# Designs tried in a protein design run: designed miniproteins, single chains, continued (5). Part 100

Each design is a single chain, and the fold is of that chain. pLDDT is the mean over its residues in the fold that is shown.

## One batch from the design tools (miniprotein)

Design m19704
Fold by ESMFold2-Fast:
Structure m19704 (fold): chain A 92 residues (1-92)
Amino acid sequence: SAQTTQELINMMDLAHDDGATVKVEARGSEVTITFEGLSVPTLTALALRAIGMGLDGADVKVEIDGDTVTITVGGLSPEEIQQILDHAAQLQ
């Protein structure tokens, strides 16, 4: 959804502002975004936002490993996936 896509973009901006590395992979209707080198406050904020998206009905999976957060979101249109990929490219 547009709301899910915008929230992912906002989360990418939050991680980038924290100095974290943002990596995006697309497969079918699914996007996996990996945030590496997060501060504890930013990691906590990203995890809570991702949980919130799931509670709001988004197809979202969250994995946390040290200072890395991996968010996988399904059910995205090709246009939504392209928007996420384009935004990630702008952050590199």
Scores: mean pLDDT 86

Design m19705
Fold by ESMFold2-Fast:
Structure m19705 (fold): chain A 69 residues (1-69)
Amino acid sequence: MLEELAKRLRELVERIKEIEDEEKKKELTQMLNEAGKLLVLAIASGDEEAAREAERKLEEVEEMIKKAE
């Protein structure tokens, strides 16, 4: 689970780099950083809720990227 979330995070970083709109790129990067912090917290503490929040944030970023593409 956590390894899959980390892989997804890395994939989304690459997709964000392809976005032409600098404002959307900045917004998406901030959301992705928030998801990354939650993922690190989940790994460090074993917190299942933090892992779920990270997954939710990654889903939101992916949806926003689809709208930007």
Scores: mean pLDDT 79

Design m19706
Fold by ESMFold2-Fast:
Structure m19706 (fold): chain A 99 residues (1-99)
Amino acid sequence: MKKLIREMAVQATAAMIHAVAALISEDLEEMQAELRAAAEAAEKAAELAKEAGYEEAAELFRKAAELFREAAEAPTREEAEELAKKGIELIKEGIKALE
C-alpha cells in the first residue's frame, strides 16, 4: 500500500474509533471530546485522500468531519448520537470509494 493510502486508512480508522467511543461515553463532555477527535481524524483522512487522488473518498471524509463537528456542538446527546452515526456511515462509504 502506498504511504498516503496507509496514513489515510489509519486516520479513517481513528475517526471511527473516536466516533464509537463518543456513542458509548457516559457524559456529554466526554462524548464531545471524542467527537472533536473524530472530526480531526476525518479531516486528516480527507486531505490524505485528496493528495492520493481519491476525490470521492476525500469528499465523503470531509462531510463526515463536518457531521462530527456538528455532533460535538449539539445541544443534546440524542442529536449528537444521530449526527455521529451519520458520520460513521460516511467514513464507511469513503473507505469503499477507495476500491
Scores: mean pLDDT 86

Design m19707
Fold by ESMFold2-Fast:
Structure m19707 (fold): chain A 68 residues (1-68)
Amino acid sequence: SAEELIEELKELIEKAKAGEVSPAELLDRVTEIVQRINAIRDELSEEEKKKVEEVLKEVGELVDQLAA
């Protein structure tokens, strides 16, 4: 589900903050997960779409901070 993919993105960011994942590797993995979310975007409800957008915004901001 989209929520599971979003939680995986958040976990990757936390691991990157802990130094377990490089910024470059984080970007690669985030890109893959975002593509998977986009593949199912047309199947999401309006509420699910809003939730995805909010979490992706948080993830994007954190990725930008880590990648500098």
Scores: mean pLDDT 72

Design m19708
Fold by ESMFold2-Fast:
Structure m19708 (fold): chain A 65 residues (1-65)
Amino acid sequence: SRVDELEARLRAHGEEATRQIRQLLEELERTTDPAERQRLTEQIVEVARENARRQGELEDQIRAA
């Protein structure tokens, strides 16, 4: 169903965001340069915000379906 497709997409986006954040956190743990740490922190925040926006959009579509 359309709802099943949207729920699968929601899960896929969440999994991808989790994977990206994990990679960035691992890189941050190994990084000692302050400028690079700031860049990685900003990327983590950006990935999290983008995922939250996409989740909201997909949840709205699920409710409308």
Scores: mean pLDDT 85

Design m19709
Fold by ESMFold2-Fast:
Structure m19709 (fold): chain A 108 residues (1-108)
Amino acid sequence: LRLELEVTGTAATGRAEAGSGLVGATLTVRVYDKDGNLVLEVVGTIQPDGSVTGTATGDPSKVEVGDRAEITVTAPDGTVLARLRGRVVRVEGGRITIEADGYPPSGF
């Protein structure tokens, strides 16, 4: 999975290289620095066009290439559809690119 996020203040927009079947799902992205501190959390909804629109908490200026990312995709009913582990591969002026490998939900 490749995820591109643009964070402006508390607003977040993005695009996920994920299949079109996740419309209406909630995408939660947490970025941790090299010391394990949560530096950015984005919570957004996957739109019909594959874009993500949501909110950001934390400081995107603290995000660095190589930071760890955890991505959770949750259906509208609260069912966890995916948990992904990734890394920040690019940072440019509030635009953050994450590449993540899929892993099954807990107990799968």
Scores: mean pLDDT 76

Design m19710
Fold by ESMFold2-Fast:
Order: C-alpha cells, then sequence, then structure tokens
Structure m19710 (fold): chain A 66 residues (1-66)
C-alpha cells in the first residue's frame, strides 16, 4: 500500500534534525530503528519494516518536541 521507503525517508529527515539540534543520543536511537527497518525490508517483511520506520518517527518526534 504505502511505500515503506517514504516512511523511512521521513524518519531519516527527523534524525538529521536531531543531529542539527545537537541531540546525538536521539539521532543514534533513530538510526538504530531505521537500520532495523532496512533489515526487515531486505527480508521482504514490509509490515515489520513499516512498524520500525513508524517507531523511529514516534521516538524522534517526541524527542524533538523540546
Amino acid sequence: MEEVEAEIKRARKLVDEARKAGNTELADQGYELIGKAYEALSKGDFEKALEYAREAIKVMEEGLKE
């Protein structure tokens, strides 16, 4: 349905924002989740890849709130 790559790209943009804000710990957390999403994608598990990408987005959005 929706492209998993689009959600992963959104998560990556948020990770870049965390880096620009100097929040390296938050950026590292996002990268770990994005890595899991790519691993799931490489195995053809699009549902798991989407879940990991969305989890990355949630973590990043909450961390960037303040």
Scores: mean pLDDT 80

Design m19711
Fold by ESMFold2-Fast:
Parts: C-alpha cells; structure tokens; sequence
Structure m19711 (fold): chain A 60 residues (1-60)
C-alpha cells in the first residue's frame, strides 16, 4: 500500500465517521424540534457521504 493510498483510506474513514456523527446530530435536532439545525446536519451528512463515495471509487 502506498502512502497516497493510506492517506485516502484515512480520509475515507474520517468522512464516514463525520457522516455518522452528523446523522446522530440530525436525529437529535429533529427530536428537539430544531428544523434549521436538522437541515444543516442532514446537508453535512450528505456531503461527507458523497466525498466518501468519491474516495472509495478512487481506491477501487
């Protein structure tokens, strides 16, 4: 495994973890009735998942 591949794998893992965190925060915001916060966390989740998908494709 190259250093470049290792960095991309680490980045991928980071984006997946951030997406999971954003999903938890999204659920919390929904439970609290904070619609604006819920929309922001949903957007963050989707952005992190999109970046993770791009990195996964590059590593295949």
Amino acid sequence: MTEEEREKLFELAGHVLEAMKAYIDYKEALKNGDVEKAQEYKKLRDEHFARARELEAELR
Scores: mean pLDDT 83

Design m19712
Fold by ESMFold2-Fast:
Structure m19712 (fold): chain A 64 residues (1-64)
Amino acid sequence: SVEEELKKEIEKILEEYKKRKEEILERLKDSPPMELTKELLRLIAEETERILEARRKAKAKKAA
């Protein structure tokens, strides 16, 4: 179903962004707090956009 596909896609996005967050934390561990905060906020914005895009695509499929 579309709902099952959406759930799987969101789980995949969450897993990918968890790994990217860990990479940023390791890369910027000795950086100023502002630099770390900027990168994490950018990552959160990207993750949110990806989830919203997945939801929009699922909604379009249901409307067809």
Scores: mean pLDDT 82

Design m19713
Fold by ESMFold2-Fast:
Structure m19713 (fold): chain A 52 residues (1-52)
Amino acid sequence: QKLSPEVAKKKLELEIEAGILYIQGALADSEEEREELFRKAEEKEKEARALE
């Protein structure tokens, strides 16, 4: 189904933020930093999913 333009934009923004956090996590020097970044990425994905 098509989302409204406002919802679609918000979802895309959250997905982009999650993608950036995953990249930062993959490049992180420490395990603790990586885990924190991946957790934040998961939170953004969950928020994007909730908009459906």
Scores: mean pLDDT 81

Design m19714
Fold by ESMFold2-Fast:
Structure m19714 (fold): chain A 89 residues (1-89)
Amino acid sequence: KADELLAQFQALVDGMVAARDVEEARRLGEEAVELTKELSKLKLSREQYIQLLGMAMAILAAALDEKDPELAEVLRETAAEVTKILSEA
C-alpha cells in the first residue's frame, strides 16, 4: 500500500531532521533511500508524487538550516539520492 510506505517515509524524514547523532541520521537516510526505491516501483497518483517530492525537499530545507556541517552533509546527500532515484523512471 503506497500510503503506508509514504507514512513510513515521513517518519524517517522526521527522525532524520530530529537526529543530533551523525550515525543515526545516516542510518535513517539509508532507510529513506531504500524506501524511495520501493516507492519508485509503484504507480503513484499525482498527489502521492507531490507529497513524496515535498518530503524530499523538506530534507533539503533541513540541510540548509542545519548548523552542524556533518549532519547538513548527511541530509543533503540523502535529499540528492532520493531525488536522483525519483528522476530515474
Scores: mean pLDDT 83

Design m19715
Fold by ESMFold2-Fast:
Order: structure tokens, then C-alpha cells, then sequence
Structure m19715 (fold): chain A 66 residues (1-66)
């Protein structure tokens, strides 16, 4: 369910996935997309550390914006 809050472990897993996509973008020479995906991953790590409520839909919207 897209409205369900993600656990800190799920947020860290999503951040790790975004970092992998950032690395692939950098490999293809798309440094702008790589930077945006890396920034998104850092936001998710920060949210997990603060115990902030982040939904699956917010993670998807963040990934789609990149």
C-alpha cells in the first residue's frame, strides 16, 4: 500500500537502490541524474535516522522526479 509508512530498514533499502541507479547513471555519463538520485538516497537515510514518516508513494515520486 503506497500510503503505508516505511520502516527505517525499508528506507535504507530504498536509499541503497537509489544509489545503485545513481552509479548506473554516472557510468552512462548522466552525471545530473546521478547527482539527483544520490541526493534522494541521502534524504531517505536522513529520514530513517530521524524516524520521519515516509510513505512508499513519496519514495516512488522522488525516484520518478529524477
Amino acid sequence: RDEAPLSPEELRAAAENLRKHAALAAERGDEETAARLAAAAERLDAAAARGEVVTRQEVRDLALAA
Scores: mean pLDDT 76

Design m19716
Fold by ESMFold2-Fast:
Structure m19716 (fold): chain A 83 residues (1-83)
Amino acid sequence: SARGELLRLLERSLSIAKELKDEETVELLERLLELAKQLTDEQAAELLPKVEELLEALERGDLEKAKELAEELIAEAERLLAS
């Protein structure tokens, strides 16, 4: 399911952020993961492309881009949950 894939990618992203020891990125991803658990499959599918970009940024060690994407994803998830 799209929701299952979203949660898998976010858990992988959180693991990488913890390995990089960036506390701010970890806190943003923990918040995003909690919001993602509340989404439907259709809502989760809308976030997948940007979450894939987030994972790629983290795999490169680009913390500035990862934080930017995480903040955008939190805002998008909050918007979807308010609908």
Scores: mean pLDDT 89

Design m19717
Fold by ESMFold2-Fast:
Structure m19717 (fold): chain A 69 residues (1-69)
Amino acid sequence: TAEAEAHLAAGKEAFAAGDLETAMRHYLAAIRLDPSNEEARAAAGEVDRAYVARYGRPPPWQTAPFVPP
């Protein structure tokens, strides 16, 4: 949907800005609106990895352990 695509785009913008929490909120909203959107799921996984790389610990929103494709 257009709403899911808007959230995916906003999430990508937040991720590029280094705002991992905002990026994850938008990606989770995109996944909730379109659960078949593999791009949003992959992007959420990238946020989880970036969080672990930055902080050395699991993210508080706990989208892991992984939902692999």
Scores: mean pLDDT 74

Design m19718
Fold by ESMFold2-Fast:
Structure m19718 (fold): chain A 98 residues (1-98)
Amino acid sequence: SIVEEALKLLEEAIKLLEEALKEKDIIKQIGLIIRAMGLIIDAERLAKKIKDKKMKELIMKAIELMKKAMKLILQGKLEEAKKLLEEARKLLEEAKKL
């Protein structure tokens, strides 16, 4: 399903961003963020096709939090980024229960 594909892409993107939080090499960190961004863009395209409004809202909100987390990682605000990724994970888990 489109929902299962979007959730899979976003779970992989969160994993890459969590890896970026631990990465001390700035070039490797940027590489992880670029890969996560690609997955988020693909997931956002799929999410726009979701007919269930509640499911779509949860997934789109998770995407917004992940985009903000990427920006915070690039700014060195790692604890703030971690909190947003934890909130995004909770939204994706709630989406799975629908």
Scores: mean pLDDT 89

Design m19719
Fold by ESMFold2-Fast:
Structure m19719 (fold): chain A 66 residues (1-66)
Amino acid sequence: MERDIALAMVRMAGYVGAVEALKKAKEQAIKLGVPEEEVEEIAREGARLGAEKLGLEEEAKETIEA
């Protein structure tokens, strides 16, 4: 059942990559003068919608808060 593990790893790697890209985008927006509070609200909304599509709502909430 190595295939099940491999698929889980690919799914996790994709999720982690998306979270890292989101964090970098947030940092750039803040540097460009967008209020941090506004960036956080919009970023969380986007991440929540993305997690809903992937069925990872709870995992996304935990990761974004960290």
Scores: mean pLDDT 66

Design m19721
Fold by ESMFold2-Fast:
Structure m19721 (fold): chain A 95 residues (1-95)
Amino acid sequence: SAEEYLRKAEEYLRKALEAVKAGDGEAALEYAEKAKEYLEKAARLGDERAEAALPAVEGAIEAIKAGDLEAARHLLEAALAILRGEAAAVPDPAA
């Protein structure tokens, strides 16, 4: 059920975003990795929004690992926008 995987991915992305806003990089990393797992499952079922959101989540994970919580916040917001159909692609990571 791609729809159930997308719902869980969105829930974990929201939790990751809350953790980033709180400055909790460890919790943010855990939630972002769980979101990635659910997006990968949805993408394997052919969900194009999950495929489009994966680069943003991967970028967010790398930003969290680097301690760049500002970049992580923008990338997590981008992933959520893609899943909501508000954006078709990852924005420029340098912007």
Scores: mean pLDDT 84

Design m19722
Fold by ESMFold2-Fast:
Structure m19722 (fold): chain A 66 residues (1-66)
Amino acid sequence: MTVVTISGLSTEKAIGLALAAIGTPGNTAKVVGDGTVVITSTENPEAARAIGEAGVELGGTAEITG
């Protein structure tokens, strides 16, 4: 199981990344508070990590746990 936490986003960007994550098989996502997204992957950790990287490019900070 891979967990990607992205923080420091605007609310709009957080929602966009959460929707992108939910659109990939084996990933779930939740927007937590103001501008934070938690992505949990059971079957598609590479897609979850790629979304985390996209979040960093959007000005956020990503933490990945395996």
Scores: mean pLDDT 82

Design m19723
Fold by ESMFold2-Fast:
Formats: C-alpha cells, structure tokens, sequence
Structure m19723 (fold): chain A 60 residues (1-60)
C-alpha cells in the first residue's frame, strides 16, 4: 500500500481533492485533516498514478 499526502491552500480545495479521489480512485482510502488529504492506495501503479494526478490537479 502506498500513502500519498498533499496539503492544499484551504479546506474547500482539500475537500474537492478528497471527493475527486473517491470518484476516480474508489479503491483508495481517503482521510481529510484540515487542509491535508491522506490517500492510501493499493500497490497498483495505475491506481497510484491516478491518485497522484488527482492530487496534483487540485494543488493550484
């Protein structure tokens, strides 16, 4: 299992990223703590790549 963490500019952006992970990477487990999103992804390169892409898209 791969753990990805991202900190966002504000809570609304973090919520948006968390919801996008739930929709696009349903096999991942998401935790939201303030502006920080933690994603636990299976050791599947495709799932990890999708999760990273979603987090990067929301880190504007």
Amino acid sequence: MVVLEAEFANLNTAIGAALAIIGEVPEAKVRLEGNRVTVEVPDDPEAVARAREVLERHKA
Scores: mean pLDDT 81

Design m19724
Fold by ESMFold2-Fast:
Structure m19724 (fold): chain A 95 residues (1-95)
Amino acid sequence: KIEEAKELMRKGAQAFAEGNYEEAIDYYEKAVELLKDIDPVGAARAYSNLGDAYEKMGKYDKAIEYYEQAIELAKDNPTLRKDVEKRLEEVKKKK
C-alpha cells in the first residue's frame, strides 16, 4: 500500500509539473484512498497536493476544502500543518 501510494504521488507530481492538473488530481485521489486509514500524514500531503492542483485550475472552493482536510490530518506534523495553513490563506485571498 505505502509503496503503491508513493508511486501514485510521484506520478501525480510529474503530471502537476507538466501542467496536467486533472491527471495529477486522479493520481492524488488514488493515493489518498490508499493512505487515509494507515498513514494520516501521507494522506495530508496528498490532500495538500489536491488543493494545489485545484488552485491551479482556479477551483478555489475545492482547493480550500482539500487544504482543510490536509490540516486536520497533519495534527502530528506541525511543519506540514503550517505550510498547508499558509497555502490556505493565499487561496482565500484569490477568492
Scores: mean pLDDT 85

Design m19725
Fold by ESMFold2-Fast:
Structure m19725 (fold): chain A 114 residues (1-114)
Amino acid sequence: MAEERVRALVAAVTAGAQVAIDLVTRKGMSREEAIKAGIEAAQSVVDALRAAGGVTPEQADWALEEAKKIIEEAVRAAFEHGPDAAQRVANEKVRELAEKYGVEAAELDLTAPL
């Protein structure tokens, strides 16, 4: 269902972008290292949802693919304009995808300390 795939996307982006933004803005990690860690966090969340039966394999694959793109854009924004810009970019992309599937998306807090 559309709601299930969007929920998987929200979970993946929340985990992945939080990790990536924290690594860039608070830990001084390189963009490449932050993206890799963020994608690994997103993958772990998507794999857990898939194992629990919360999403189909197709929904899991879609959510991870879209989350990877959003994490890369958020990390770029974090490097260029800081954590608030990264959070805005990620929320904008999640909202656009949710609206495409007719689902309402809550605003994500991606700058909370880990």
Scores: mean pLDDT 82

Design m19726
Fold by ESMFold2-Fast:
Structure m19726 (fold): chain A 71 residues (1-71)
Amino acid sequence: SMEKRLLIAKAVGYEIRAIGLELEGDYKGAAEAYLEAAKYYGKAGDEEAKEKALKKALELGADPEEVEKLA
């Protein structure tokens, strides 16, 4: 559906933002962007992409309690 495509596009946009922030050394900002990507992947029903984004956020210092709420 068009709605699902839009949610995936938003998730991908947040992943691109997260990569840019990592390159700038903003690991906190990158972790927050990966959490946003995970939220949109979850809404789109893409559980595999959601889990990968959550794992990346956790590796970059995201709050484990916030990660658990989105899992």
Scores: mean pLDDT 88

Design m19727
Fold by ESMFold2-Fast:
Structure m19727 (fold): chain A 70 residues (1-70)
Amino acid sequence: SREELIEKFLERVRELMTKAGYSPEEIETILASLRRQIENKGYSPEELEELLRKIDRAIEFELEVRRKLG
């Protein structure tokens, strides 16, 4: 469902922001704003799946960078 896709996207954004060094308070504030923006734009399920693919690639890239530098 659309709601499940939104939740999966926001969970992945939380992971990325945590790895980028944002504080928990900053993350929750940004996620709340992002949720509102996604709902206001009326994204289709296909568009939400594309957002999930984009964020998954960003998380994978971050993990690769950390593996090479750590």
Scores: mean pLDDT 76

Design m19728
Fold by ESMFold2-Fast:
Structure m19728 (fold): chain A 96 residues (1-96)
Amino acid sequence: SAEELLAEAERLLAEAEELLKKAEELIKEGRLEEARKLLEEAEKLAKEALKLALEAAKLAEEAGDKELLLRAIALALRAIGLLIEVELLRARIEAL
């Protein structure tokens, strides 16, 4: 169901956000290789969450469920924002 897709997307995004936070701390400690591995994992989770959110949005639109559609769009935007943060942290590592 669209609700199950959104719940899974939200779970994946929460996990990706925790990995991103840990990666930022590792960068501050100069542990750049470990930070890169966490960023790769966070990117994978965020991409999967985006895919699930977009699938949920399609199902919500087909069902005429405006509230569910807006929730799906909000999760998709959150996933995109996290992917941008991953790229910004990678750029920071490359500048070191």
Scores: mean pLDDT 91

Design m19729
Fold by ESMFold2-Fast:
Structure m19729 (fold): chain A 67 residues (1-67)
Amino acid sequence: MPSEREITEAMLLIVRGVALVASKTTPVEEVLKEAEELLKKIAERNNTPELAEETLERLKKALEERE
């Protein structure tokens, strides 16, 4: 079974995926703001703030590549 950290990473990846899809119709700025808030809450609960920051940065780069 994956560790709690690995499960948290999977949840962060799901949030990133949903945000990327939402960004097709929703302003990127609003998508990033909502994703950042959700990622912070997930990471704080699981004591993995670095994973939230890394996931948010990867999401920002992916959205920038689309422009």
Scores: mean pLDDT 68

Design m19730
Fold by ESMFold2-Fast:
Structure m19730 (fold): chain A 83 residues (1-83)
Amino acid sequence: MKEELRKKALEEMKKGIEAFQNGDYRKAAEEFYKAGQLFLEAGDYDTAAIAYRMAAVYAQKAGDPELAERFRKLAEEAEKKSK
């Protein structure tokens, strides 16, 4: 199960990369957020934190600073769980 969650998380990461490459920052933020959730559920806390930080970057670029701050908080919480 954890392996399947990680595989799905990697697919969401790829979708996020594709979205930002075409300039769709809102979609990029959403896909990186989904990846973070899946990595968190899989227990891969360090990678979840990275995904959430990417979600925050693209939420900010999409013009949503409140959502970006929320994602930064999620990244910090995931990073704390990795310790």
Scores: mean pLDDT 87

Design m19731
Fold by ESMFold2-Fast:
Structure m19731 (fold): chain A 55 residues (1-55)
Amino acid sequence: SAEEMERARRAVEAAVASLRALGRDDLATQLEKEGTELLAQGRAEEAMRLADRYG
């Protein structure tokens, strides 16, 4: 759903921001790339699980 997609997008963005704040730029870039690809495919649950794994 649109609500699930928006929630997943925010989770990915938050995890990326957290990793960058910790100086983990390589991990942040990897998460941003993979998370964006999952979101583009409508795979909200997988994007959420990815964000949880890194955040």
Scores: mean pLDDT 86

Design m19732
Fold by ESMFold2-Fast:
Structure m19732 (fold): chain A 83 residues (1-83)
Amino acid sequence: DEVKEKIRKRIEEALLKAGLSEEDIEYIVNKLVENIDSTVLFNNLEMIERVVKRALEAGETDPEAIADKVIAAVKPFDELYKK
């Protein structure tokens, strides 16, 4: 689906701007799209970027821990979207 591919690229761009490496971006994007609707991720790109940037500024280097923080921040919006 061309729309899902475009959304994925926009998420990857937001993570790159936040300061993640390409390898960590691949892991985190895969975990995010498995747990959160792609439309909800797209609508929350600014928040995703801020959460990742703050995690990196706090010294977090584990991509799994960073992904979990993003999921926790976006999950309430995903739950509202499904209603």
Scores: mean pLDDT 81

Design m19733
Fold by ESMFold2-Fast:
Structure m19733 (fold): chain A 58 residues (1-58)
Amino acid sequence: SLEEAKEKAAKAAILQLEGKYDEAGKLGEEAVKGLSDDEADEAVAYGIREADKYVEKL
């Protein structure tokens, strides 16, 4: 679902910030599989926003 994709995209973005690039890439691919382009864009945008909040918390 789109909600599950958003959660996976957020986790992938945070993993990338932690330097876990391979794990982040795999989870990011899984997040957008089977989605439309618009849904994939929304999931990615959500992940970026959550990563920004994570950085501000540091």
Scores: mean pLDDT 80

Design m19734
Fold by ESMFold2-Fast:
Structure m19734 (fold): chain A 55 residues (1-55)
Amino acid sequence: DVRERTEEFNRRVQEAVDRARQQGLDQGLSDEEIQQLADQAARDVRAEAVAESVA
């Protein structure tokens, strides 16, 4: 089901972003550093999904 997979993917992105933000906050990082971690986490999940789709 394409819709269920899209919802699962969006959930994975959101969870990765939330973890990155929480980790940054716990470590006392700046807003800019937290944003970079969140952006990188979202990018990593998207890259993993692309790799999974071509494998």
Scores: mean pLDDT 77

Design m19735
Fold by ESMFold2-Fast:
Structure m19735 (fold): chain A 61 residues (1-61)
Amino acid sequence: MSEEEFLEEVRKRAKELGLSDDQIELVERTARLVLKTLNGDREKAWEVVDRIIEWLKAQEA
């Protein structure tokens, strides 16, 4: 399993939830940094990233 695979999943989820291209890029950059900080812990990285996606979506409402 690669970091790139994780980032692709993040990008797909953000697109599916209707985030803008700018927000998707922000989430992807943040996801990469979070994954590195957590030493590749995908589950914890997803927890953080999913919360960021939800927060960004709420800001547009």
Scores: mean pLDDT 78

Design m19736
Fold by ESMFold2-Fast:
Order: sequence, then C-alpha cells, then structure tokens
Structure m19736 (fold): chain A 64 residues (1-64)
Amino acid sequence: MERMEKGKKLFEEFKKDLKELKENPEKETILKILEKAGFKVNSEEELEMMKDLLLAVYEELEKE
C-alpha cells in the first residue's frame, strides 16, 4: 500500500506543479518540475519544448 500511496502523492504533487507552471511559466518552475520527474534538459530550446509539453499535459488532465 505504501508504494501505491507514494505514487498517488507524487502524481498529485506533479499536477500541482503543472498548475503552478500554468500560472507562473518561469524557467525555475519548469526546471523544478523536470527535476522532480527525473528529466534533464541540455539546452534552452529543450526547456521551451518541455514547457509547452507540460502545459499541454495539464490542459488534457483538466479536460478529464
């Protein structure tokens, strides 16, 4: 049960981080989300692409 609870909590934290990104789309917010999710970015261009992807994910989650 602890593993399932941890996964649920991580998902909820991720969704909150995505909401914060939508409200404050700052580089530091994007990097924080990506680091928590275990992703790395090697360039500013990748960071911008990841921001767009994360915002698209948030929009899809809100539709459901």
Scores: mean pLDDT 73

Design m19737
Fold by ESMFold2-Fast:
Structure m19737 (fold): chain A 68 residues (1-68)
Amino acid sequence: MSEKTRRILEELEEWARKSFPDHAEAFIARLRADVEAGKLRLDEMSERELTLYFVALAVRHVGDVLDA
């Protein structure tokens, strides 16, 4: 990962853990996996694009829980 991507990721992880600790680790793990797989370029994404990504993750998480 680039230095800029790492800093953004660390800030997002800290925010997630403070905002919703019960779900933060699942969201962080998925975020890290997508960044490492090259599916997500944090240093090239806008704040709006990042928000949409997290909304999509939340929707998938809810879907997985309902299907269980």
Scores: mean pLDDT 69

Design m19738
Fold by ESMFold2-Fast:
Structure m19738 (fold): chain A 80 residues (1-80)
Amino acid sequence: MSPEEIAAIRAALDARVEGLAATAIPALVAAVGAAEALARVEATVAADRAALAASDLPAEVKAAAEAGLDRLLAAARAAA
């Protein structure tokens, strides 16, 4: 994978996480309540972390994805 491809993937991940934290998590909280939304985000983050650890993705992409998962979890906790 080229450095340009890694940079593009990282930018796409950052933009997606930003959108999820700003819109998707508040919408989930509104739909199912803060406690259920937090439980779902925690379960999703745990599953995604396990998949990421098992993946062969470049270290820079893994680091960006981990930071993104931390941001999503923090947003869900802040909404609770």
Scores: mean pLDDT 80

Design m19739
Fold by ESMFold2-Fast:
Structure m19739 (fold): chain A 60 residues (1-60)
Amino acid sequence: GMEKLKKAEELAREVAREMLEKGASPMQAIKEAAKRIVEEFGFSEGVARILAAKAVLEEL
């Protein structure tokens, strides 16, 4: 349910922050965060990319 989505959003923000702090581009941060969301929570690539893009934009 909603708890799984909240955990995915939290992971996306964590990965986005780590990637950007290491000097990765926003596009690379989105790609890595989306990959981790699919691997950890089993969301579709489309949903994972939306969550990842939102997280990266919030860190910029």
Scores: mean pLDDT 83

Design m19740
Fold by ESMFold2-Fast:
Structure m19740 (fold): chain A 57 residues (1-57)
Amino acid sequence: GALAEISAEVAAWINAQDVVDPEAARAHYIRLLDQAVAEGRLDPETAAAWKARIEAP
């Protein structure tokens, strides 16, 4: 599903970096969630719940 695809894409992006900024990685994840909602691949409430989990400690 869209969440699994987004998680895999974030992992691939992280693995392509020599140095990873955790805030940049978090921002990239959120951006992909927003894009999936805009494309109709993910519903907004599911995206909001995952954003909350990403932003929580």
Scores: mean pLDDT 76

